# Designed miniproteins, single chains, continued (3), part 77

Each design is a single chain, and the fold is of that chain. pLDDT is the mean over its residues in the fold that is shown.

## One batch from the design tools (miniprotein)

Design m10662
Fold by ESMFold2-Fast:
Structure m10662 (fold): chain A 66 residues (1-66)
Amino acid sequence: AADDEALTKGSEIAAQAYREGVAAPSDEERDAVFEKAYEELLKNGIDEDFAKSLVAVARRAADEAR
């Protein structure tokens, strides 16, 4: 189903951004990871507001994992 496929893809992109964000040695590299993730979410047809929410959650989780 389209909704399930979009959610699965969005979750995969967000999870990858979280892992890369946690591993990023600088705030600049972390910012680049999340900017790239946002663009990938949009390219995969994820709604703009939902994409922003996924990136925000992943970024917050990565910051807290420090």
Scores: mean pLDDT 79

Design m10663
Fold by ESMFold2-Fast:
Structure m10663 (fold): chain A 66 residues (1-66)
Amino acid sequence: FEGRAQAIRDETERNKDDVDGLRAVLGRAGRALVLASQLDPSGAPVMREALDFAQAAVDAAERKAE
């Protein structure tokens, strides 16, 4: 959980040019995170923050690509 959120954040900063790879990871992690949050609502604040930042970055990159 916490280690996974950290890994996602590190990967985002590492490969900002690899938006396609980030989109795939974000989609999978987002779905898994939502499910995990429903089971344990106390555990996800850090994960949610990382997910929100990653989503905003991907959305902005997509908009520029269009």
Scores: mean pLDDT 62

Design m10664
Fold by ESMFold2-Fast:
Structure m10664 (fold): chain A 70 residues (1-70)
Amino acid sequence: SLAAQAAAWVEGARTAAARAEALGDHELAKRLREIADGIQRAASAGDATAFRAEVERLFELGAELNAREK
């Protein structure tokens, strides 16, 4: 279900935000938290298009975070 998928992505986004905070990147952490909230809102609204857009943004910011590690 969209709700079950949302829970996993929200957890992933919040975990990524914590990693960004640990690296001192407070702006990236804020953006990742905003994506977690966006995923939750889209899922609650049943908006599959908005859900997909937020997940795509998570992949983009996740790549940015990974580039800053090591």
Scores: mean pLDDT 84

Design m10665
Fold by ESMFold2-Fast:
Parts: structure tokens; sequence; C-alpha cells
Structure m10665 (fold): chain A 90 residues (1-90)
């Protein structure tokens, strides 16, 4: 991926949410997959996966909170395959 793509994908809105947060919150599995494919070989992948919103919630947390089990399972599997530890909100 390009530096511009990593910058855009790590951009946080006024509530600390990235594009990945919004896709996971809304239940858009295909968008989640697309965003992660763009980041798969990017050194920022672990950072972007673990970015927290203003409430301390990651994209993984938002998928669980909103009942999007397929997205949560995809994120967990993807992180495991790339040696990334996912942060959880308590």
Amino acid sequence: SSLLESRVLSFQDNEGRTALHLAAEEGHLEIVKYLLEKLENDPSLAHILNLADTFGRTAFDLSLLNGHEEIAEFLETFAKEHGISLKLAD
C-alpha cells in the first residue's frame, strides 16, 4: 500500500473512529475485507487494527457490541494469521 492509503486508513474522526471502525459498526463485512486487503503487507496494519475510538473501542469491539459476529470472527482470524494481538475493551 501507499503512504497516502495508510494515512487515510489511520485517520480518526471527531470520535476517534477510522474507516475500519465505521465498516465494522455498520456490519459491512465486504468493506472490512477490502480495507484489510489494502493493509495486509503494510507495517501500519497492527496499529490500525488496534486504533481505539474516544470510548476505547477498536473495530473488533464495535463488531461485537453491534452483534456483527461474522466481522468479529474475520478480524480475529485475520489478526491471528498476521501475528497481531487484538486489544479488547473492558
Scores: mean pLDDT 80

Design m10666
Fold by ESMFold2-Fast:
Structure m10666 (fold): chain A 90 residues (1-90)
Amino acid sequence: SDEEKKEKIAKEVGKLVKEAEDAIDKARAENTEEAKEQAIQKLKEIIKRLEKIKEEVENSDLSQELKNELLDQIDTAIEKLKKEIEELKA
C-alpha cells in the first residue's frame, strides 16, 4: 500500500538522520580536526543519499499528500545537516 511505502521511506530517512547525529556527537566528543573532517565527509554522503531519496519520492506514484510529508521531512533533514557541516567547519 502507499502507507507501507511511505513508512518504509520515512524509516530509511530516520535511520540516515540518526547515523548523521551519531557521527556529529562522536566528532564533537573527540574534538580533533581529523574527527571533524571525517564527520563532514559522512554528512555529505548522507545528504547525497537523502537527495536521491527525495528524487525517488518526487518521481513516485505516491499521493501528493504523502509526497509532501516525505519531502518536508527530507528537506528539513538536509537543511539541518548542511548547518551542522558549517558548525563543524567553524
Scores: mean pLDDT 89

Design m10667
Fold by ESMFold2-Fast:
Structure m10667 (fold): chain A 58 residues (1-58)
Amino acid sequence: DKEKLLEELKKRGIYPTDEELNLAYFAYKGQSKIVSDEKALENAAIVVKVLEMRRKRE
């Protein structure tokens, strides 16, 4: 559920946009089939950080 991912990201100080959350959730679901939930969350957080960095290059 996207809400669970969003809550975990917020606990880590990460506040994604709706689009960033959707992309991160897609990555999380794919990764969670082959890695642990903790690693999948870490990978999802990296996706959000990359998108945020792109946005900040204004």
Scores: mean pLDDT 75

Design m10668
Fold by ESMFold2-Fast:
Structure m10668 (fold): chain A 64 residues (1-64)
Amino acid sequence: IDAEKALAGARALADAGDAAGAGASAGMFVQESGNHEYAARATQAGGADGDAEAALAYGEKGVS
């Protein structure tokens, strides 16, 4: 799994103002890595809270 490429895609969505898309992308990638807790947090931060930077941070934590 190319973590840099996946997170770069989520970052591009965040930069475009799509917090929900950034959270969904980061969450899906983290879930594929087996870290369901951070996947859920990334999806919630981007989608429910509208916080793209928090969604990306949870994505980065989940793949570490």
Scores: mean pLDDT 74

Design m10669
Fold by ESMFold2-Fast:
Structure m10669 (fold): chain A 84 residues (1-84)
Amino acid sequence: MSDEELEKEVEEALTLMSMGVVKTHEEAFKAEMAGEAPTSKNLLPERALTHEQVKAFMEKLIKNLRALKTPLGEEGVKFLESIM
């Protein structure tokens, strides 16, 4: 809720999201190759989240960064838009 707290939370969420998306994409591909039916697993966000939900989360991060009204917030918005 403070500006610094919000910036820290956004940076951490971005890192976790990036790592999670890459890993879950690889895991999902591996499961398909093994002929497994799609299953809901806690460590596979891609199976729990749709692309639309991921995009909505990114939009929330962008909105929060804009609310900071700082140069770092502007850079963060541009960065998030480039990876969406």
Scores: mean pLDDT 56

Design m10670
Fold by ESMFold2-Fast:
Structure m10670 (fold): chain A 60 residues (1-60)
Amino acid sequence: KKEVIEKLAAKIVTEHTAADLHSLAKKYGLNIEELAQEVAKLAKQMSEDEARELAKKYGI
């Protein structure tokens, strides 16, 4: 489960696709908040503006 979340988070961070986060969380039975937190952790390597946009969309 955690490995799946980390792989999906990496893909979302790379592609910046908000719609995919909800779809992927539902498809794999993952909690949206858990997936969003992993995306935010990876987004720490991105620009601050990009990280804030992801956090805003997912209420992090």
Scores: mean pLDDT 63

Design m10671
Fold by ESMFold2-Fast:
Structure m10671 (fold): chain A 74 residues (1-74)
Amino acid sequence: SSEYEKALETIENLVKDMEAAGESLAQILAFLEGLIRRLEREYAEETDPERKRRIAIEIEAVRKVAAKLRERLA
């Protein structure tokens, strides 16, 4: 969906900004893993179906970017 593509672009741009700021790939990955845990807690506590749907899309986007970073670190 266009929402997923936009979320993915946002996270990819965040990673680029963090790399430009001098963060290591390991530090960026740790940050993204922390963000996934935070979003999963927000998802579990959210009662509004529309917000819950948006959080699920964000989780999927962050997981995809984190997976790509893990491959770069292997």
Scores: mean pLDDT 89

Design m10672
Fold by ESMFold2-Fast:
Structure m10672 (fold): chain A 94 residues (1-94)
Amino acid sequence: MTNDQIYQQAMQQIYDIYSGFMGRRMDAMMVLDDDQRQQMNDLVSQFDDWVGQQITQIRDMVDSGSPISSITQIINDIQTQADQTIRQIDDIVS
């Protein structure tokens, strides 16, 4: 694979994770009060900031010729954090 293809595939996987995450967030928004919405927004903001850092790291890794396995590990970590954040949002709804 070219570096461009590796980066594009990584970004597509991250966008797919975000698409699922945003769907869950929208469902939660329909039932939350103002205090619960603030808690959810704080969790989402923390997740967004962290993922932004991971995307920057992936870019640097692709540019430096890092192993694909290392990039895949970061994408797996993003999925894991998305799943954990969804569980925390579900706990706020509960």
Scores: mean pLDDT 83

Design m10673
Fold by ESMFold2-Fast:
Structure m10673 (fold): chain A 92 residues (1-92)
Amino acid sequence: MEIRVRVKAYDTSSQGGVGAVVVEVEAEGVRARGFVVGYKGGEVETGIGVNGEESATEEQVEAVRETVERETRRAAEELERGEVRDREEVIE
């Protein structure tokens, strides 16, 4: 199953540890979005949503959920280090 991951960073480098990241994960019949928001003082907020079409299998939904959870955690860690960057990846 092909899973596409897109990560977009918003002003993280210019704000010195304040910024936002959006993670988008897509597979056939399933889409997910994660977000990370960094605040002054070192607080980080994360959120994840997964949307499957009626034709999507439980296996497809679970694979996309695991991928968005992993990539959102990675983005949060990279944001805390001021290292997050835009990227696109395809996982088979």
Scores: mean pLDDT 75

Design m10674
Fold by ESMFold2-Fast:
Structure m10674 (fold): chain A 89 residues (1-89)
Amino acid sequence: SSAEIEKIKEEIKEAIEVTRKRAEEFMKKNPILSKELVDELLEVTEKLLLEAKLNKDYELIKKISDLLIQGLNSDEEEAKKYLEKLKEL
């Protein structure tokens, strides 16, 4: 239903916003990743999580989340590789 889709969108947006704030705090102490790369990682993840949740693909949800976490905890070159892996999903 449209109401279920909107609820899933809101939940994902909230989760991404929490992750963004944590990433920004981490980058203030250890500025390894560019803001542009972090923003793109979060944007791609938001789109992929919406699709995966709508399809009830819990294995894919876990894979997307794991790739995002690894990307955010990497240096810029490794994070770019995780972004490419996310885009290939």
Scores: mean pLDDT 81

Design m10675
Fold by ESMFold2-Fast:
Structure m10675 (fold): chain A 92 residues (1-92)
Amino acid sequence: SGERLGFAVETGSTDRSYDPRAEEAAEEWLEAVKKVQENKATKGERGFVGKLVDYMRENGYVFNEEGYIIPPDEDAPYLGVELLEEMKASVP
């Protein structure tokens, strides 16, 4: 079932133009989720995972089968490295 089934919902969007940075961001996200699930995450990593899950849920972002983060609309920004870094920096 993996981490994606616990945290993201697939809404039927199947394809977008992907930035290579989106793949890297997905890998970092999956690693953080893995650490949370294994009870090895720092307070910051737990806060980051929580913030990202809440952001995705509220804004309609989902993961595709490859772990890429897909925006809900063509006008919505990609969840790229900069946004993930900003979320990490905002965690106490």
Scores: mean pLDDT 59

Design m10676
Fold by ESMFold2-Fast:
Structure m10676 (fold): chain A 85 residues (1-85)
Amino acid sequence: SEAQRQQLLQLLHQLFLLRSWHPSNHEGLLAFADRFVDAAGTVSPELRALAQRLRDALRRVLENPSDLDAYQALLDAGGDILDAI
């Protein structure tokens, strides 16, 4: 629904704002990503899988900020989510 789409866009936007403003708060960022996974899961299993991919890529980037493959995976997952909603 449009309401679910707007909620997911808002959560995704807030996740990337938190990453920009508080990049050292790894636990807070991953907890917020888990909330996004839960919200995506209420829409479809496919969207939940994309959100889990985003969370896992985010974890990899936070563990190794020089991992360009992890960073590309994060961007790709974000794009796939935007295309799915």
Scores: mean pLDDT 81

Design m10677
Fold by ESMFold2-Fast:
Structure m10677 (fold): chain A 113 residues (1-113)
Amino acid sequence: SEEVEKIVSEDLRELGEYLLEGKETEISKKFEEVLEEAKKGNEEAIYSLANVIVGFLRNKAYETLKKFLEKLKEELSEENFKKVIELAKEILKEEGDEESLKKLDEIVEEVLK
């Protein structure tokens, strides 16, 4: 089994450039590999995507987060998409970040429209 590489906080800028501008990098390749594993229900990949959501929220990168969630909604099953969102909410709840939790709910509602 291949180990899923995690997207780290310094990668979020390049991932944002990919999502907003279509700029392909090694980070965009890692993201697409994580996304393919998440499509299969790989728990580590799903958790990695949840951490990316938390990272965008902490950086107030709300437009980038919306594009990220739109791509996840299109590419993932409803079950796996919900798993990513619920894990992100659990991380935010454990951290006591009520502002980011509320903002995630608002952006998810917009993406689901």
Scores: mean pLDDT 83

Design m10678
Fold by ESMFold2-Fast:
Structure m10678 (fold): chain A 74 residues (1-74)
Amino acid sequence: MELSDEENELVRDLLEYIQRRIEELMRRGDEEGARRLQEVHDEFLASLGSVRSLEELRELIKETRARIDEIMAE
């Protein structure tokens, strides 16, 4: 699957957000939270291969952000 420029920007922004949250959790000593965010990152990348439209990508990003928020709230 080849992503459009808009889709690539959305993916890049989310991946950068995840990376920043992982670094924040590691700095705080929350290694379990950081590990869970790494799992979310890996699952997001795996799911990208099944995305067929910009709408599906936006839904995947929304679901991924909800999981990140859940982990960050613990």
Scores: mean pLDDT 80

Design m10679
Fold by ESMFold2-Fast:
Structure m10679 (fold): chain A 97 residues (1-97)
Amino acid sequence: MKYIKREPSEEQKKAEELLNQTDAELRRLVDEGASPEEILAVLDKAIEQFEKIDPELAKVMREVKRGVEALLEEGYDPRFAVDVALGILYIYLALKR
């Protein structure tokens, strides 16, 4: 029905590739028992890269990072915090209009 959504733009493809790369890195860190500081550093780097591609998504990522930071500070499982963060970001990217 909406043919304009069948061909993602180069910027959309780049944002999706960067998010997939960030997902893989975060999951690897969690599996290796990385510190909260290392997890937050990966999110900071991703936010900086997204600012150049999609500033709106970068703003969403800053809010998500604040949520992850709060969950980690309260002692929640890093896997849970990362899964929630990635879920929100993937939903946002998929529903972007």
Scores: mean pLDDT 79

Design m10680
Fold by ESMFold2-Fast:
Structure m10680 (fold): chain A 75 residues (1-75)
Amino acid sequence: SETVTVTLEVDIGNVAASEAAMQAKRDEIAPFASEEDLKAFEAVIQTLLDAAQKRKAADPSSTDVSTVVLHIKKK
């Protein structure tokens, strides 16, 4: 089966825009990804957002970028 590589980025200096971009990537894979892969993808997004929010609360001036690469199998 064909695999699609997706890169997720969270910019702690712009969490809202990062969230919107990651949700757009989720919507791109939704038509061909399995329910299990979609749940895993959503869990990674939530983990990145939770970590970014905690970092931003501890250091409001932080502009660190976190990157994760995922391989999604097409149906």
Scores: mean pLDDT 83

Design m10681
Fold by ESMFold2-Fast:
Structure m10681 (fold): chain A 69 residues (1-69)
Amino acid sequence: MKKISVEQLERAVTRLVIEGKVSQEQAKAAGELAKEAEKNGGLIEFDKLVEVTGFSEEVAEELKRLAGL
């Protein structure tokens, strides 16, 4: 199962927000997961990230590409 680091997530989400593909609410939800992940080794399960944030399939695919997954 693929995992994304907090650094990869922050970089990718920032870019997607600038591009208008991710809402501020989705970015906030991703940030909450990043805070929890920092307590547990700084890695987030990709499937869990998508479930919690409600990212569209297009956004999820772009995020995978940006993260090198």
Scores: mean pLDDT 80

Design m10682
Fold by ESMFold2-Fast:
Structure m10682 (fold): chain A 74 residues (1-74)
Amino acid sequence: EEIEKLVEELKKLIDELPQYKSNMKAYLDRLEEEYRKAVEYFKEKGDEQGLSDLKNYVLDILKREIEALKKLKE
């Protein structure tokens, strides 16, 4: 849920920055795909710590990217 909210916020920011839209959308699409694959991997392994660490890592990345785009918009 938290990751989904940040992804939606990032998508909105990308849409508001037309010069970066295509490159940033491609980046986000790859990040979402890699995250999905990694979640499946850790669930298959029963690695609860790895899954938790992955979610925290992705949350940190999304927050940093959102702040970077907000700064570029200014």
Scores: mean pLDDT 79

Design m10683
Fold by ESMFold2-Fast:
Structure m10683 (fold): chain A 98 residues (1-98)
Amino acid sequence: ADEGSPSAPSVIDMMEDIAKSLDDNGDYIRSGDMYQRIGDMLTPSDPKKSSDYYTQSGIMYLKGGDYQRSLDMFQKSLSLDPSNKVAQDNLKKAQEGL
């Protein structure tokens, strides 16, 4: 009885809007958590797009000062797309923060 099949793009769009709102309000850790969840959702269907969301998650954790979680996210991003230059560049920043 529930209209119960929101397309993955619609759910992801809402989650991305929430993540951007959290970033704008300085809640970087929660923003990073949201991008990580989007990455997890997309990994089975679109690992390259998932890599980009893990990269965004890592950038949010860097802004929040959580260098350990940031490092983990960039490593996950690169495991899905080793050519992701944004993840490669930001991985160095996360390592330097440790």
Scores: mean pLDDT 82

Design m10684
Fold by ESMFold2-Fast:
Structure m10684 (fold): chain A 83 residues (1-83)
Amino acid sequence: MSREEAEEIAEELAKEVLKLTEDEELAKNIRELLLKVAEEMLEAGILDKEVVEEILRKVAGYAANVSLEEAEKLGKELIEKAK
């Protein structure tokens, strides 16, 4: 998986959050979190597009429905399990 593909997934998920919540600030914060999580996955050697997409979707959903802080913790946990 390329960095560009990870950025596209993050942007599409952020657009879905914006459509569902109508919260532009939340969508922006989720986009930035997803880009950070994607970069951490690439640095960890997680290059499988399906694995990256699944983790980003779970983090985005958790950020939208629970909190940004808990979603960041979930992202770190999922990355450690995928190593």
Scores: mean pLDDT 81

Design m10685
Fold by ESMFold2-Fast:
Structure m10685 (fold): chain A 68 residues (1-68)
Amino acid sequence: MVKILSENVVEIEGEIEGIRVSGNVVIVKTKENLYIIEAEGKVEVKVEGNKVTITGEGKITKIEVIPL
């Protein structure tokens, strides 16, 4: 599940298998979906149990969900 908390914050909930961060792009792999999040500027990632919070320095510009 992906949840938009504000214009620069998104939350992903699920069975987290992997997270990759590269500048303004974060890729979160869960058991069921691959999530690609892009922001204006850099992204910060916080993991708490089954929740991943992604905070952009600017707006989140892309949320892509790819079913696995």
Scores: mean pLDDT 84

Design m10686
Fold by ESMFold2-Fast:
Parts: structure tokens; sequence; C-alpha cells
Structure m10686 (fold): chain A 85 residues (1-85)
């Protein structure tokens, strides 16, 4: 419930100012918290696949927080790299 309310608040803030980098950072943090709570439900992934997925999320976070990329561009960049491997 609290994560869903926070996600809705971020959607409203993003709609008002899409260039607000703080909103992009908070979107990544909410997504990471949601993933940590739900990752145990993904039982079909091997341990190696889970480790690669966790590294991918860490890279998205780094790109948003340290390099200032919008979350959508960070996700696309990480996905393109994974698909190329």
Amino acid sequence: MELEERARELEERYAKDPKDQEVHIEIVEVYEEWRKKNISKVTSLTKEQLERLEKAFEEVRRLVREEGLPVNEAVERVRARIDAE
C-alpha cells in the first residue's frame, strides 16, 4: 500500500515536471524496494540469473544517481547491454 501510494505521488510529480532529476532518483529507489520485497516470488530464475538481474538494477541506479540519466534511458541502456551479451 505505501509503495503504491508513493509510486502514484511520483507519477503526479513526473507529469508536472518530467525534468526533475529527484523524481527519477526516487522512482529507481521505489522500484528497487518493490523488487527486494518480490524477488523471492521469482523461483524460476537460477542463482546466476538472479545475480545478473541484481547487478543490472545496481547499474540502473548508478546511471540515474551518479550520471543523471532519466530512469527510462538508464533502463534501456542496461537492457541493450544485457541483450548484446
Scores: mean pLDDT 67

Design m10687
Fold by ESMFold2-Fast:
Structure m10687 (fold): chain A 85 residues (1-85)
Amino acid sequence: ARARADAVVAALRQQLEQLKQQALQQGNSKAADYADQALQGLDRAEQELRRIVATASPEEAQAAVDRLEAEGQRVIQEIQNLISS
């Protein structure tokens, strides 16, 4: 659970940082701002996920990781759409 949680957070952070760099290079301030907000949200989600992994059942921890991965991918897609616009 911990190893998967760390991997998901790392992957999401890398993708969001790359999207922010792309947005900045294109002069897309809206996409860059959204990426910054998403990175801040990921930092908060990582803290909460650490708490859940430490205190919750394995099933609850797995569900929390799955939810973060799904929400992270949704946000990434939204930022990609802004960059494509």
Scores: mean pLDDT 84

Design m10688
Fold by ESMFold2-Fast:
Structure m10688 (fold): chain A 68 residues (1-68)
Amino acid sequence: KRVEALVRAFKGEISHATAARILGVSPRTVSELVRMFKEDIPLDLSRFSPELLFLLREANQEYLAEQL
């Protein structure tokens, strides 16, 4: 569910606020994760918990698998 919420945020299917509610983080955190994914902007990854970094990795892999 948490990985799916992040993938759906990457795809623009849900708002960052909705994804933040599901993930238990701020909407700003979701926006930064989506921005890192889409724009490859340098980001201080130490700001994210190990759980969020794991979710980001898994969400990226699932997103790529769906795109094929």
Scores: mean pLDDT 68

Design m10689
Fold by ESMFold2-Fast:
Structure m10689 (fold): chain A 62 residues (1-62)
Amino acid sequence: MSFSLEITPTSVKLTVEIDGKVYEKTYYGNNEEEMQQAIQKAVEEYGRFLEEAKKLEEEKLK
């Protein structure tokens, strides 16, 4: 598994690779407040995706 968050002044890119599948989503912000929201959404999406996919992957390996 791998994950990365790439943060620029106007975007947050979330990349998650689980079970050979790559999930990529980019959030955009026009100002600091919107960028904070973009970061929060990326973190929430990652946590949701990670919890579900990690459990499924671990159960496959068992």
Scores: mean pLDDT 74

Design m10690
Fold by ESMFold2-Fast:
Structure m10690 (fold): chain A 94 residues (1-94)
Amino acid sequence: MEEVKREAAELNRLVASRDPEALLAEAREELAAVEARNLARIDAGENLEAMREMAERLLAYLKEVLKVTEDPVAREILEASIEMIERLLARIEE
């Protein structure tokens, strides 16, 4: 919990120091690249069980960070990250 609160505070500080539109654009581009890379790995059948475990842990962690995050830009980035991970998990379950 303390770790989650620290991460949320750091994210809020980062957002406050940046242009919100530029930060959102960068985050979306980065998330799209991460999703494409991970989808390729899933399709290749490499370490699917390990990827599922990591994705589940990361999803749980990000949902906890979202609960304590108040900045709307930070929340949008976290929600986009959560949605991406949920799509990856759905592909693994196929």
Scores: mean pLDDT 78

Design m10691
Fold by ESMFold2-Fast:
Structure m10691 (fold): chain A 72 residues (1-72)
Amino acid sequence: SEVDELIRQAQEAADQGDYEKAAELLEKAAELEPQSGSAPDLLRDAAEYYRKAGDFEKAEELEQRARELEQQ
């Protein structure tokens, strides 16, 4: 699936130390299937990578989006 491909690419980006790209790819994966039970977890994983990249504002945004999905 496209989600699985994005997760694979995110892992490769993280392995190369490109945490910003890893976060963006996981965010896209969550956006493709927002009704999936894994979507909140993908957003939280993306938030952790944004923190590793130093983008704390984006990390907080994604944690809020994950909480909103869990309320549905």
Scores: mean pLDDT 86

Design m10692
Fold by ESMFold2-Fast:
Structure m10692 (fold): chain A 75 residues (1-75)
Amino acid sequence: SEAEALEAIRAGDYARAAEILGELARKEPSKDLTMLGLAAAFLAQGDYAGARAALAEVENPSELSRELERVLAER
């Protein structure tokens, strides 16, 4: 669920967040879920530039996108 992905991001487990978001995007395809999952995957790899680029493609802000923006602002 999106709540589980949010909990994973808050815990710093970006690999788990990417896994959950990828699963959600497979069930309910959306550009936002795909870009959020990609941003989390880049964060898991330490690629902050890639994460910012993916997050910039998110069209509809959500609690997930705001949490990822907060994490990136601290980097």
Scores: mean pLDDT 84

Design m10693
Fold by ESMFold2-Fast:
Structure m10693 (fold): chain A 95 residues (1-95)
Amino acid sequence: MARIYGLEAAIPEPTVLEVRFRYALPEGERYRIIVEVENLETGERRRQAFEAEGEGEAAVRFEGLEPGRRYRIRVRILDENGNLVAMGAIEIEVK
């Protein structure tokens, strides 16, 4: 079973969000990991995606964010057939 754990967000600069998490994926397959950041006031969404296999950790950086806004961060893992196999979500305020 695919797993996301340790999902957290850091704000290294007022307009920058870094999404960090660990993943554990079943052996023998490649997975697509999609990280999405949604501005909860405007509904604007930004995504980054990458391929992964096995166990690992990720840090995904988003720049050009609005200070003082609430964001929803979603991490989705899709298998090679495009099926959603794991998801994590957190909300954060950029100050």
Scores: mean pLDDT 83

Design m10694
Fold by ESMFold2-Fast:
Structure m10694 (fold): chain A 92 residues (1-92)
Amino acid sequence: SRRERYVAEAERQAKKLGATPEEIKRVVDVVREIVDLAEKLMKENKSFDSIIEEITRKAYELTKDLSPEAKKAVENVVLRLMIEIMAEHSVK
């Protein structure tokens, strides 16, 4: 599923960036919440602009107190998710 793919990518990105085991766990939890929010907004037929705004707001809220490594891992994953959602709105 999309959720499983992005959770796996979140763990991979956090490990690559040198995050601690506790930070990796937190990054995975944050990405899971963001993907769930995106799926909810898509199901409610929200515009792409509304989805991106809500996702970026939530990502900032959930990562503001995290390390630079953890923040970067979440940012990298969220960017990929936004690209996928944009492609779905443009072609599908």
Scores: mean pLDDT 82

Design m10695
Fold by ESMFold2-Fast:
Structure m10695 (fold): chain A 73 residues (1-73)
Amino acid sequence: MEEIREKIAEAERLARLRHLEEALEILQSIVDQIPEELRPRAIAILELIVAESHPDSELRRRAEQLLAQLRSR
């Protein structure tokens, strides 16, 4: 639990510093382990990555895919 929370906090920090790819990689590595209570926070970070990414980038496509996964649960 605590490890997942810390990884989400690190992803949020990286996303705010515009290290979007690193933030996405952290979230992708833990996506199957994110508890329901932390899902809204992960979704907010992914929404930020989508908003800040170039429309035709692989980064945006990956972020949108993870966002869809989390929203479908």
Scores: mean pLDDT 82

Design m10696
Fold by ESMFold2-Fast:
Structure m10696 (fold): chain A 107 residues (1-107)
Amino acid sequence: SIEEEGNKLLEELRKKLDEDPEEVEKLIEKIAEYIIEIEGKPKTEETFRREKLKVKLMLIQHKGHQYVVEQGDEEKALEYAKKILEMLKNDPLVSEEEIKAFEKEIE
């Protein structure tokens, strides 16, 4: 199914997070395109940019959470949290409410 292919891409992305930054970026783009297609979202540059950002933010958030919960590395988690906040603040399509929601998730 389409969901199974999407989940497979997400698992591959998580495994490659620490290994190949360029391949990670490529996988983020593929996942964003996949979400747009399966959810029937408008095929516009703004939609693609927004979905790509959401995938990237979810990935960085997940990695930050793993550093805190599994490795106890608060410094690394803080580094990823800062990247999330910077990306949110720099994207004009992200609302202040979405920024605040992410700030609550980051500890």
Scores: mean pLDDT 66

